# Ledger of designs, part 66: designed miniproteins, single chains, continued (2)

Each design is a single chain, and the fold is of that chain. pLDDT is the mean over its residues in the fold that is shown.

## One batch from the design tools (miniprotein)

Design m6285
Fold by ESMFold2-Fast:
Structure m6285 (fold): chain A 62 residues (1-62)
Amino acid sequence: LPLTGLGMARALEEALGPRVSREEAIAFLRSQGLSEAVARAAAADLERHGGGDARAYRALLE
């Protein structure tokens, strides 16, 4: 995630499972109060570093 918060990565995995689509990640992050621009940037970072795998992305942030 662009904010690189391990907590955000964990929340995505817990809410949506280890495989998260960009649309699902954006919708979830917006429900957490993030703007669409920030949510899109975070979802793009998850794709870039985890390939849509929230578990892999979380492990990278350890």
Scores: mean pLDDT 66

Design m6286
Fold by ESMFold2-Fast:
Structure m6286 (fold): chain A 76 residues (1-76)
Amino acid sequence: KTKEILEKIENLAKKHQELVEKYKSGEISWDELIEEIRKINLEYAKLVDPTIYEMLKRAEEARRLAEAGVPVEEIV
């Protein structure tokens, strides 16, 4: 099972490298690069630290609700 986690980490590292290469070639914008890297970082956190992953997911959900105009008293 440790081998499966290491393989997933390796695949995420390769995907990160591919995104950086696409940005350098001008195929994607900086905003697209940052958004995709953010997704990779969430998957990475999920594999190496589930507690941090859950905290990040909850913070992201609260931010999205606040941006959508949901009052803070409904988020907490």
Scores: mean pLDDT 72

Design m6287
Fold by ESMFold2-Fast:
Structure m6287 (fold): chain A 68 residues (1-68)
Amino acid sequence: SEELVEEIARELGLSKETVRRILEVMAEHPRASLKEIAEKAGVSVETVLRVQVYLGVKELEEAVERVF
């Protein structure tokens, strides 16, 4: 969603265009490696990893709130 793109861009200091591209590549290639996503999105592997870690932590935080 646009709200998620804005949140990630703000928190990680990335452009919304960059975040949107990374998320689109991840959605189109769910089994791709970090390197493949980075190459397709035109960013560094470190940038992709930061986005994936952010999303994973957010999902874990939301899961904990739903259970407790």
Scores: mean pLDDT 84

Design m6288
Fold by ESMFold2-Fast:
Structure m6288 (fold): chain A 94 residues (1-94)
Amino acid sequence: SEAEQIKEFLENLTPEERKEIEADLDAFLANIDALKANLPNLSEEELKKIKERAEKLAKQYQAMADKINDPRFERLAQAYQELAAAAEAELAKR
């Protein structure tokens, strides 16, 4: 399965590759937080697209977290859940 292939890939990472992936994850999560902060400046159409994409990605990463015992997928799922909720809250103000 895709989940088993990803799990095997993650288990076979070198210490250097693990450090790089963790740094990339932290940078990516910071970008999600920056996008959340910018939601009030976006159009209704852009907010709807962000909500839809974030909901889809949250589901995808949660499914990966459930199959692979790796906290990175749980962090990604949570970040996208929070982004989707923030976009929905911003849409509700309009």
Scores: mean pLDDT 80

Design m6289
Fold by ESMFold2-Fast:
Order: C-alpha cells, then sequence, then structure tokens
Structure m6289 (fold): chain A 72 residues (1-72)
C-alpha cells in the first residue's frame, strides 16, 4: 500500500471522501495547498475537507513535537 502522490509507503493514511482514494496525510496536505483537487481524478475537493486534512495534519505534527520534547 503506497501513496499515489509520492509513491512512498503510507505512514498516516487518509481517504478522500470525494474520490475514495487513499493518500498519506502529509503529502495530501501539501498537494491540496497547491491545488484543491484530487491528485488521481482531478475533481474539486471541498473547502471543508481541505480544512479537515489541515486539522488532522496539524494535530499529527503537534503530537510528534510533544513526543520529541518529552524525550529530552
Amino acid sequence: MIDPIDKQPLVDPYTLKSSGHTFDLGSLYYHLRKKPVSPIDKKPVSKEEIEEVERLFREEIRRLITEAVERV
């Protein structure tokens, strides 16, 4: 199972509701920042779903930062 955007293994899988395709959350976040369309079928992604992807990605980054601080 690999990310269609960067062809790397899925670390944090997210399935787009509009297309049903699964992407890595980080690569999908950066793609949607550049173009608010599905990477596979080029269909528009709703503003609400883009905001959900951003929220989930920010929470993951926040979690990783907290874990890194706790290790020091």
Scores: mean pLDDT 74

Design m6290
Fold by ESMFold2-Fast:
Structure m6290 (fold): chain A 61 residues (1-61)
Amino acid sequence: MTLLDEVEAEVAGLSEEELRAFIRENTTSPGGGAYIPGADEAQRRELLRLTVRSFLLNERY
């Protein structure tokens, strides 16, 4: 198991609402990095996951 595997598991278990809540609680601009013109729901959710994963990796390690 790697640190990346643990973070991936945490992020994969979060709903879109939970991902947005995490970003809102830990940043001042929820969705700022997740806004893409023409992005569908799946693309938007993936970008939210990438944002939370990046934050967890940077803050924890």
Scores: mean pLDDT 66

Design m6291
Fold by ESMFold2-Fast:
Structure m6291 (fold): chain A 56 residues (1-56)
Amino acid sequence: MDAVVERALAALDANGTVPDVGATATPPSDSPEAIARAEELNRAIREALERKRAEE
């Protein structure tokens, strides 16, 4: 489930910045799935941030 992504995007929409989501969200285990999710989340956040910046 992408609850973390949705929460991060909601915070980004409200504050314009994501507080400690990318760096602090260390996966509980080094599962390749968890790592892939973290990387996807990071990419989604960066894309949303750039889109918001371009919209301004």
Scores: mean pLDDT 62

Design m6292
Fold by ESMFold2-Fast:
Structure m6292 (fold): chain A 64 residues (1-64)
Amino acid sequence: ASEERIKGVNQAIEAMSKYVKENNLDQARKVLEQAIADFPSEANYLRGLFEFMKKESQEPAKSV
């Protein structure tokens, strides 16, 4: 893959992670949909990562 594609995917992942950690799932989903539109070949990876991030954000911090 081109460097530009890798950079774009990484920026989308960072934005999704930020919104998920802020508990702003609506914005995280919007970032996911835009990333899938821009990088359809990465759609399955991005969807899986988004689901993983959501699951992680639902886990209460037992210890910091």
Scores: mean pLDDT 75

Design m6293
Fold by ESMFold2-Fast:
Structure m6293 (fold): chain A 83 residues (1-83)
Amino acid sequence: MVTKEEVEVVKELFGVDEEKARKIAELIVSAPDPLSDEQVKELVKKIQEILPDREITEEDVRRASLEMGIARGIELIKEAVGL
């Protein structure tokens, strides 16, 4: 399951509501890590279907994946220290 922090990253990066952000975050998390160029292109297509009125680029997907990974890492540290 995606974390609330990862959903928030997607909300901020794409400027979308929580429902759409959750769908996008789940698509990114379900992809193999590290992301291949082919996976990035497939994610661009899938996210574009969710956000037809926005231009989605490969850079947007790579940035979202990176920032979600950072948010997940921070959450793991917070859980380990009881925050």
Scores: mean pLDDT 78

Design m6294
Fold by ESMFold2-Fast:
Structure m6294 (fold): chain A 86 residues (1-86)
Amino acid sequence: NTLRTSLQMVELSLQQLQQIFDSLKPTLTEDQVKALQKKLEEMRKHLDAMKEYEKQGDKKKAVEEGSKAVSAGTDLVKLMGDANSG
């Protein structure tokens, strides 16, 4: 994948995870909501950094930030799975 395609995929993933979180939110405890919000914010910050480095032409840093965003997204999926099972 090109860097631009990877960025679009991460952005779409964040949007989908946000929608899933919003759908689950009424069924979650306050602590679960806070944990998921923190991970969504981490993913968003790394996506924003990825966009900034892509704009600057720093492909290496953009890829590093994209990897961090994907990692936060993976943690989010696990937390959502645990929350839905409890």
Scores: mean pLDDT 83

Design m6295
Fold by ESMFold2-Fast:
Structure m6295 (fold): chain A 81 residues (1-81)
Amino acid sequence: SLLDIIEEMREKALSKISEEYQEEFKKKFDEIIELIKKGDYEGAIKKARELAEEVAHSDYPSEDQSIVQIFTQEVIELIKS
């Protein structure tokens, strides 16, 4: 299912994120997933875009920014397919 694919992507992304930020990004990813579970696909896309924008203008390590941007982009693409 869509949720199974996104949950797998979430686990892979979180495993690559710096340990210091894993809980923070877990919470942010879970907010997106909760919207998908509720059938609020437009809200999920909006939250994913907001998160991508947030990390692009942040002081997070570039590796963590890249991981989050890839995850949010893949989520948007899957919802739109």
Scores: mean pLDDT 88

Design m6296
Fold by ESMFold2-Fast:
Order: C-alpha cells, then sequence, then structure tokens
Structure m6296 (fold): chain A 67 residues (1-67)
C-alpha cells in the first residue's frame, strides 16, 4: 500500500482506539516522509500523553501489518 494510505488507516485505527479508551484528543498529526510514517497525538489531559501515543504507535504497527 502507498505510505499515505497506511497513514490514513493508522489515524482511523488510533482515533477509534482512543475513543474506546475514553481519551479526549486535542490534536492528531500524521506526517509522511517517504516510507517513514509518524502519528502524533496530543490528549486534552497531559497525564495521558504516553498512553495516547502508545495507542497511536500500536495503530500504526497494525496498519503497516495489514498493508
Amino acid sequence: AAPLAVAKAAAVRAANRLHEEGIDIESMEVTVDGDDITVKVTPVDPSLQEKAQRIADEALAEARAAA
């Protein structure tokens, strides 16, 4: 799959999982630099930053595996 398609799939997966975990998100940024894809999330509650980013990282890994 094209990197942009993987990035979009990762963002959707991350958003769904963050919603399931009850984590309110201030912003989600997706960057694509060749084959490098980064999904960065900023929760409204800063104490949830590590958990939110872990969920985003897992979603990206799942999207890559499904591609």
Scores: mean pLDDT 82

Design m6297
Fold by ESMFold2-Fast:
Structure m6297 (fold): chain A 71 residues (1-71)
Amino acid sequence: DELDELLRKKAEEAVEAAKEPVSKSAVGAILRQAALDYEEALESIELLKKDWSEEDVEIIREKAEEVHKEV
C-alpha cells in the first residue's frame, strides 16, 4: 500500500514534469520495476527513447532512482 502510494505520486510528478504527453500507466510500470529490479528498469527506460523525448526519459530516470533509493 505504501509502495503503491509512492509509485502513484512519483508517476504523477513525472507526467506533470514531462514536456510531451506520456502514459501514466507506462510510467507507473517503470517505477514499480525500479522498486523491484532497478537494472531491468534501466533497460525499460532505454526503450522509452524510441517514443519519448530525451528530456522526458531523463525525468523518468530520475524518478526511478528516487524510487530505488526509498525501497
Scores: mean pLDDT 79

Design m6298
Fold by ESMFold2-Fast:
Structure m6298 (fold): chain A 72 residues (1-72)
Amino acid sequence: SKETTELSREIQRAIENEDYKRLAELLGVPEATVRKFAKRMKEAEKNSEERLKVVQELNLMILKANEKVRNK
């Protein structure tokens, strides 16, 4: 849907801009949770297995946010 596409775009922009407050609002989680995730992503850049795990967790949060938009 348009709403899901727009949400995905905003999430991607927040990640690119390191706007953790905006990302927390979009995902519906505390900013502290997003900041911990960002720290784990940077650490995981040196470890391929950890990177995959962190990316999977982020994708799950994005899917949950999209589900809320679709079902209102």
Scores: mean pLDDT 74

Design m6299
Fold by ESMFold2-Fast:
Structure m6299 (fold): chain A 74 residues (1-74)
Amino acid sequence: SSMEEREKRLARIKELAKRRYADASPEQKESVLNSLESARKGIEENLPTARNQDLAKEVIAEIDAMIEGVKAAG
């Protein structure tokens, strides 16, 4: 159930990102992807010292879902 709820949440994030960037130019998508990948890298680099590592990993999973949605858009 909690794992199924998580999968549904990540799938929804991906679909919303895909819809949001459906009409975006290649340059707009590249800019968004660069921002998301930069945010992901920052969280990953700070993961060893994070107070809540499980939460940080979940945020990375949500960013990954957004990246997949943007890449699938158009």
Scores: mean pLDDT 88

Design m6300
Fold by ESMFold2-Fast:
Structure m6300 (fold): chain A 86 residues (1-86)
Amino acid sequence: MAEEVAKELRELGLDVEADILLSLAEVAKKNPELEPVVKKLVEKLKEIIDRYRAGEISQEEAQKLVSEAIMEAIKEMNKVLAEKAK
């Protein structure tokens, strides 16, 4: 699933964001507690891509929403790992 969304991001010119998504998915494979965060990110990215393809948002807005979704996922993953450490 993450690999399919990453391919769609690359088709939209979001190669850096696609690479980040795949890296986060690999981290979640080693930290199962992060799997729900990555799953939520994948679902959110798919919604953004679908809205862009439907012409509901511009390319700039899609790039912004994708970046924001990835940043929020990284923040959530860091929070989960910090709670696990305690």
Scores: mean pLDDT 82

Design m6301
Fold by ESMFold2-Fast:
Formats: structure tokens, C-alpha cells, sequence
Structure m6301 (fold): chain A 60 residues (1-60)
């Protein structure tokens, strides 16, 4: 659980730095870890926030 959240957090930090591809990879790995641990609602919420941050970083 903690490891998945930390990966998403690092992904969001990379998105703020404009590193959208690296952000997408790390946040995606974190979300998948949370889903594998049965934390589907948290994974869905963090996936939504990750996509939103990456979209903003890309100017979309």
C-alpha cells in the first residue's frame, strides 16, 4: 500500500517538472500495485489524479 502511494507521489512530482512520460510510468506502476493489493477505490482515485496532472503538464 505505502509503496504504491509513494510511486504515485513521485510520478506527480515528475509531472510538475514536465516529465510526462516518466510521470505516467511511475504513477501507473503505483496504481497497479494498489490494485494488486485490493485497494481498488484508492487506485481509481490516484489514477484519475495522475491522468489529470499529466494532462495539465502536456498543456491539455
Amino acid sequence: AEQGIELVKKGLELAEQGKAEEASKLSGEGVQLLRSQGKEKLADELEYEGKKAISKALGL
Scores: mean pLDDT 79

Design m6302
Fold by ESMFold2-Fast:
Structure m6302 (fold): chain A 95 residues (1-95)
Amino acid sequence: MDKEKAEEAVEEMRRLTEEAVKKEKEAVEKIKKDPEKAKEYKEETEEFMERIAKEVLELAKKSPGTPEVASAASGAVITAVGSATTTRITTERVE
């Protein structure tokens, strides 16, 4: 039971990490193509990454306290924060 819940949580956290990376790449490309909307894309991306981080932390709280879950949660949150930071820097560089 606990092992299956841990594996499901890790898979979901990996999915959230992949969504964060995909959103970052899309936002960076959109900012480069349309610098006039850079602030809008930055704000949308920051809000998206905050939702990902919150979802990961809530999932970790409800999951077994295994090292695998803790590692996956940390990786996902770090990725979300990094993605938001990259989008912010890209926005500042085109203004």
Scores: mean pLDDT 82

Design m6303
Fold by ESMFold2-Fast:
Structure m6303 (fold): chain A 94 residues (1-94)
Amino acid sequence: MKLTEEQVRDLRLIVESVTGEELDITPEMTAEEAIEKLTKALEEAMKRNNLSSEELVDIVKSALRGLGLDTSGLTPSLSPEEIAKLIVEKILNK
């Protein structure tokens, strides 16, 4: 399933909140491609900003709340890939 323009905007807002940088995604992309790009962006942000898993999850939860989305299932025990997948799933099921 391809992303909508609204879903792309919401994903970019989350990534900018976490990384301070724009996410290179478009409405032509699939959910799987978005998860891959988001995973890489989160991993790179953790390295650049020396973020702990707890700090990453707190920033992500704050961004999701800003979009009116549920934050359930997000814990510091999740990998960046698992966090990225949950973010994309929450935005697609909005």
Scores: mean pLDDT 80

Design m6304
Fold by ESMFold2-Fast:
Structure m6304 (fold): chain A 80 residues (1-80)
Amino acid sequence: SEKDEALKEAAEAMSTLPDDASVEEIIKKAEETASTKAASAAGAYAATGEENNIPRKKVVEALKTGSEEEAQKKLEEAAS
């Protein structure tokens, strides 16, 4: 699906940046290298990770599944 593709693109963009990159930097990178949908996904998942103290690498791992359901499950597991 378009959402699943955006998640994988978001993961790629996020992987090219340092683990301490801001949400704004992630959104800009995804916008430049992929799409507005990937940028929206990258921003939302990165922000959720920051709010729940999830390491950036775990957020990227969740997004690499390319499945919104699996990504959410991995983030919930990492948040606890």
Scores: mean pLDDT 81

Design m6305
Fold by ESMFold2-Fast:
Structure m6305 (fold): chain A 62 residues (1-62)
Amino acid sequence: MRRARWEAAIEAEAERFKTELGLSEEQVERFRARMREFVAANPDASAEEFEAKVAEIVEELK
């Protein structure tokens, strides 16, 4: 998968969590950092694996 598409997905999720869950800027930055590390370590991750990691990180930040 292209990194640019995953960067766009990460940013879209970050903005959604900021507006829907009221996450602080620091929490949103941590989310971006963790997702970028996941994508870098798992370049062939599926959409399902990506979504599972998003849910995991959001639970940790709450």
Scores: mean pLDDT 77

Design m6306
Fold by ESMFold2-Fast:
Structure m6306 (fold): chain A 83 residues (1-83)
Amino acid sequence: AEEARKKAVEYAEKAAELARKSKDSMGQLLAREAERAAEYVREGKFEEAVRILEGAAQFAKDVGQEEVAELLEKAAEYARKAL
């Protein structure tokens, strides 16, 4: 449970860092959503975090940021395990 929570935060933060490196408006939006999801995980709001992470992962795929999408999907998987 606690290990899953830590991994969810870790992957969400890695997704945010990678998204920020694109330096475009889409990357900045993805970074903000990933950081928001990490805060929800820290607060124990796992259902809300999963919804944000799944939405952000789909958006990342739509804009061609497949590596960011994979990190967001892993974060969502660990957030689900923390439920």
Scores: mean pLDDT 85

Design m6307
Fold by ESMFold2-Fast:
Structure m6307 (fold): chain A 72 residues (1-72)
Amino acid sequence: SSLKSQALERKREGDAAFNAGDYEQAVEKYKQALDLFEQADADPDTISAVKSKIVDAEVQLGVEDIKRVTLG
């Protein structure tokens, strides 16, 4: 479906952002992918995988937040 194709594109964009260290953009793209996969009634395994990617990106974003506070 068009929704599934859009979800895969957003997931790919999220993966690219994550690999580039752009964790805020990775979270945004993965959340967009999740919304589209849920609208497309994607398999639970697919939804779980995207949710895991969001958590991984948010953990990295949290690490950057701690560095910012520590450095002043």
Scores: mean pLDDT 83

Design m6308
Fold by ESMFold2-Fast:
Structure m6308 (fold): chain A 77 residues (1-77)
Amino acid sequence: GPPPPRFYLEFTSQEDDLAAGRRRERVRGLLERDGQTTELGSFELETTGADVAELGRRTREAYRRVLEEVRRRAERL
């Protein structure tokens, strides 16, 4: 059968101020289905953390939430 739908984020910018515990990113939410790629949105993310480890954890949580939103948008197609 066809491969399962694949959701992913493409990063168009990333700006880190690690001394301030801050990250700012722009990402495109994408769906690959049946050999075609569809853009389901562009998102700006601002993440802060008290240290590099917390910044990394919060960044991963933000990516998960954006992927959930991309999946929700795909369900409305």
Scores: mean pLDDT 86

Design m6309
Fold by ESMFold2-Fast:
Structure m6309 (fold): chain A 92 residues (1-92)
Amino acid sequence: PPSEAQLQRDIEIAMLRIQKSVTLIAERSVSKSDLPPAVKQEILDLLSQARDYLDQAIAALEAGDYAAAQQYREQAQKLLKQIAELEKKARE
């Protein structure tokens, strides 16, 4: 039977995959929005970077490198926060 640690890792990987799916939905939504072209491009670039960090975090977890996974997750979260701030400013 899988260990509790293996189950926890699998749950974390699944959550990161859900976050990645949310970034793909956001990319499609932003592309169709009425935001200024320069703001759209910046958000799309940041979403692409966040997705790449999420992919690296998943790969690190699958390899058992929890320290690298944590660093990649923090980078992805920082970019997602920046995207939210840009969207808020563009709607004000």
Scores: mean pLDDT 85

Design m6310
Fold by ESMFold2-Fast:
Structure m6310 (fold): chain A 96 residues (1-96)
Amino acid sequence: MLAEARALAAAGDLAGAVDTLGALLLDPAASVEEKLEALRELTRLALESDDVAILERALDVLSRFDEVAPEELQPEVGAALVAVATRLSVLRREAE
């Protein structure tokens, strides 16, 4: 999944990359380690994109994952939500 998401991002399909990482995060068969790597990659891609639509898509995925996240990942999910939501808020204000 991570390799597939990275290939999509390299091809310019950031929405596809976010969706692929989101599917991995919400997969009950995925390990905590795989979810942590997917969470970090999703956050990095969203923040590096500086694209409102990609940030909104990432925020939706992160909000859904927050509801089902393992206890050990909750601090990382919280930090990712704050980072993505903050960047989205800044970009929306700059567009006004």
Scores: mean pLDDT 83

Design m6311
Fold by ESMFold2-Fast:
Structure m6311 (fold): chain A 68 residues (1-68)
Amino acid sequence: SSKEKIKQELLEKAKEYLEGHPDISREELVALYRKVVDEAYKHGLSHDEIGELLNEISRYRAAIERKR
């Protein structure tokens, strides 16, 4: 569906941003999550779909931090 494509696109953008900012601050991380949520809502994603997206981004961030 178009929503699955948007969810995947937002996930890929968030992953790319995190990879480009390995020393991301807590304030910058909060701003990133807020931006992702705002964009997802603008594209008509449901609360559940946004929750899934945030969980995937959070898991990816944790994997990056373990490499430090």
Scores: mean pLDDT 82

Design m6312
Fold by ESMFold2-Fast:
Structure m6312 (fold): chain A 94 residues (1-94)
Amino acid sequence: DLSDGQQAVIMVDQTVTDVLQGRITRAQAMSRMDQALDIINTTPRDVQITTLDQIIVSIDYGIDIARRQGNTDGVAILESMRQRVNDRRSEVIS
């Protein structure tokens, strides 16, 4: 079975892909981000930090793709997802 961290990363990777392909709205993307972050909420702090760092890499990769494609809407949604992960990471390390 997949670990909670692996499930969260996969959910975010699928969300990034859906954003890049214009298949979901900002609200849907943020809802999926909240679901992924909730999955790891009960994991140990070190696992949360490692998972959040992996999620950040996935989102940053998506932002780079969107920028290269001139996908302005995709960039805006992905940057919102990035900010949500940064906020959670700050909460965890505080």
Scores: mean pLDDT 89

Design m6313
Fold by ESMFold2-Fast:
Structure m6313 (fold): chain A 78 residues (1-78)
Amino acid sequence: MEEEIQKLIDELGEFSRKVSEERKALWAEDPEDPENQARIHDLTLELLEKDLEFARFLGREDQVKNIEERIAKLKAKR
């Protein structure tokens, strides 16, 4: 059980890092490019949705609420 949970944490952590690095690379290339901005927005949503799934898995209701609110605000901006 502990090993399985740790593997899940590692996989989710790696996914989050890859998404964050891709966003960082796009921002460094051309932050004013509408295509890059749209991709950064999509990647940010994917990261938040993954964080939401993880927070729900851990039963962290306060984090779930905060992440859901952030997703809603991000969707409203674009």
Scores: mean pLDDT 75

Design m6314
Fold by ESMFold2-Fast:
Structure m6314 (fold): chain A 91 residues (1-91)
Amino acid sequence: MEALEALEERALRERLSEEEIAARLIELFGIDASAEEILAWLKAAAAGDEEGLEKVHEFLTKMATASGIMTPEQAAEALAKAKETLAKAKA
């Protein structure tokens, strides 16, 4: 049933959320990058790679600000949420 599929998606989001977060970021910011590329940056950041974290932050802020899709604060919130979700999955 469709309701079970929605519940399954929520369970996956609570456990890892990597692909869902990447897909939402691409849709929300109109990013010209693949979900795999964004996911790779997020995984690097979650693994403690400061370069990966900075690259994701700079990319989201630049896209949101330059295109006027979102405010820089909203872009920063999305990055923080993605980072926290990945860190929680690692822990």
Scores: mean pLDDT 60

Design m6315
Fold by ESMFold2-Fast:
Structure m6315 (fold): chain A 99 residues (1-99)
Amino acid sequence: SKRAEIEARLAELRALSTEERLALIEEVAKNIEENAETLVLLMEVAARQQDEAVQAAIASALSEENKEVILDAEIELRAALHENYEYLPEAEKVRKELI
């Protein structure tokens, strides 16, 4: 299911080192439109783990132009995980603070 795929991806992202997460942000920042779901999941993981370096890299990668793409990805991910959109609360906070 889409839910199981997203939960597996979150577990994978949590297992990454700070250096590996920073490298992944560099890759997703090259094409945010195609990688919006991965970026939203990284926002959730980085905020929950208080990974300041990753949070700073995310802030640098995001711009106002990405707002709708990130919001759409967040909505789709939340719909797959939980119908009330409650499962990724930290990603929502990061999006609202940055864009």
Scores: mean pLDDT 79

Design m6316
Fold by ESMFold2-Fast:
Structure m6316 (fold): chain A 70 residues (1-70)
Amino acid sequence: STSAQSTKLSDQVQKAIEQLSKTDPQKAQQLQQKYDDLMRRYAAGDITLDQMKDEMNKELQKLGQPPLPD
């Protein structure tokens, strides 16, 4: 379901933020802010879950981090 897929994405993002916060809390904060922005856009119906994951992966790439797992 869409809800289960959203929960999985949220769990993956939170884990990535947690891992990043141990080495670079500033980058972790930047990633969290991007996720919060994308969640607002998703809640408004402006983007899909797939688009949100793609945008998170772009932010991770900009921060020199590995992409979220499939």
Scores: mean pLDDT 81

Design m6317
Fold by ESMFold2-Fast:
Structure m6317 (fold): chain A 60 residues (1-60)
Amino acid sequence: SEIEKQIKNLEEGVKDIEEHLALTKKMIAEGVDVPQSTIDAGEKLLEAAKKRLEEAKKKA
């Protein structure tokens, strides 16, 4: 169904954001100077993506 394809696409999107944010945090742990605004934006994007995924699952 279309909703199953949307859910799969949203799950992949969440995974991509999580992986990117994890790499950013790893860089910071290794001493790379990353602005706090970059981390905040990534975390906000992840929260929004997870919320959208949960809403899509509830409508399925």
Scores: mean pLDDT 83

Design m6318
Fold by ESMFold2-Fast:
Structure m6318 (fold): chain A 70 residues (1-70)
Amino acid sequence: MELKITGPDGSYAVIEASLSDSLAKVLAKLEASGKFSAEDLARLRALLAARPDMTVADAVKLGAITVEEL
């Protein structure tokens, strides 16, 4: 499904993903989109370095991103 994902500083992208997907997989798609800021990407990479198996749902629960299902 398509998700509108918004990063910690407010950059966003629409990508094909689910809440159960790994944040690592989704981060690669966000980088490929070219729509996420370097700051948002760096913050998400730092979060993944601390918790490598984090899902999109986990990141939403932590308040690191917001997600709107399209």
Scores: mean pLDDT 84

Design m6319
Fold by ESMFold2-Fast:
Structure m6319 (fold): chain A 100 residues (1-100)
Amino acid sequence: SELLKRAVELLEETQEKIEELYDNKDLEGMIEVFEETAEQLIELAEELSPELAEEVRRLKEEALERVKKLVKEGASFNEIIEVIQDFLGEVYDLIRKEVE
């Protein structure tokens, strides 16, 4: 599927950006990349179905709230990245299920 290929390419590019930001301990940049990638994933999901796009928006809101809480509590950079990676993996699985 062309949409699945686009999703994979987006996730691979995002993972490379996350690794660079992790090495630099750039938390603000990490959150920015997360929000930008989530928006692009929502746009891809909308091309598949409005219902899928709403589900991805819900997952984004839940992940963002968790990230904000972790930042406020002074959690480790590793804990914050795990939330972001869990979100990306769950969205990938949803898109894959829809196109397969």
Scores: mean pLDDT 83

Design m6320
Fold by ESMFold2-Fast:
Structure m6320 (fold): chain A 112 residues (1-112)
Amino acid sequence: SAEVEALLARIEALAEEAIEALRRGDEEAARRLLWELYGLTMDLAVLLLEREASVAEAEAVYARVKALLEKVLEAVRRHGSEELKAEAEALYAALDTVLEQVLAELRARAAA
């Protein structure tokens, strides 16, 4: 859908901004951008579930989001403080759990 594509484009742009903030050592900006990424990814998960996206569409979208989040996490591991690394790891684990739960729900609905 156009809304899903628009939200993905925003997530991609925000991920690149977070990586650049980390590269320049701006941890305050990086932290703010990581939490904005969390919010947008949660909005995307809700949108896919509410619109009853096909399993194939949801899997493709989640693969793309997960790849972006992995790139951000790699940048945090390379450039972030120990506190920011711990926060980013926790945030990533929370998002991964939510994305897996939404996929499981969509698969269950498709099987019914």
Scores: mean pLDDT 86

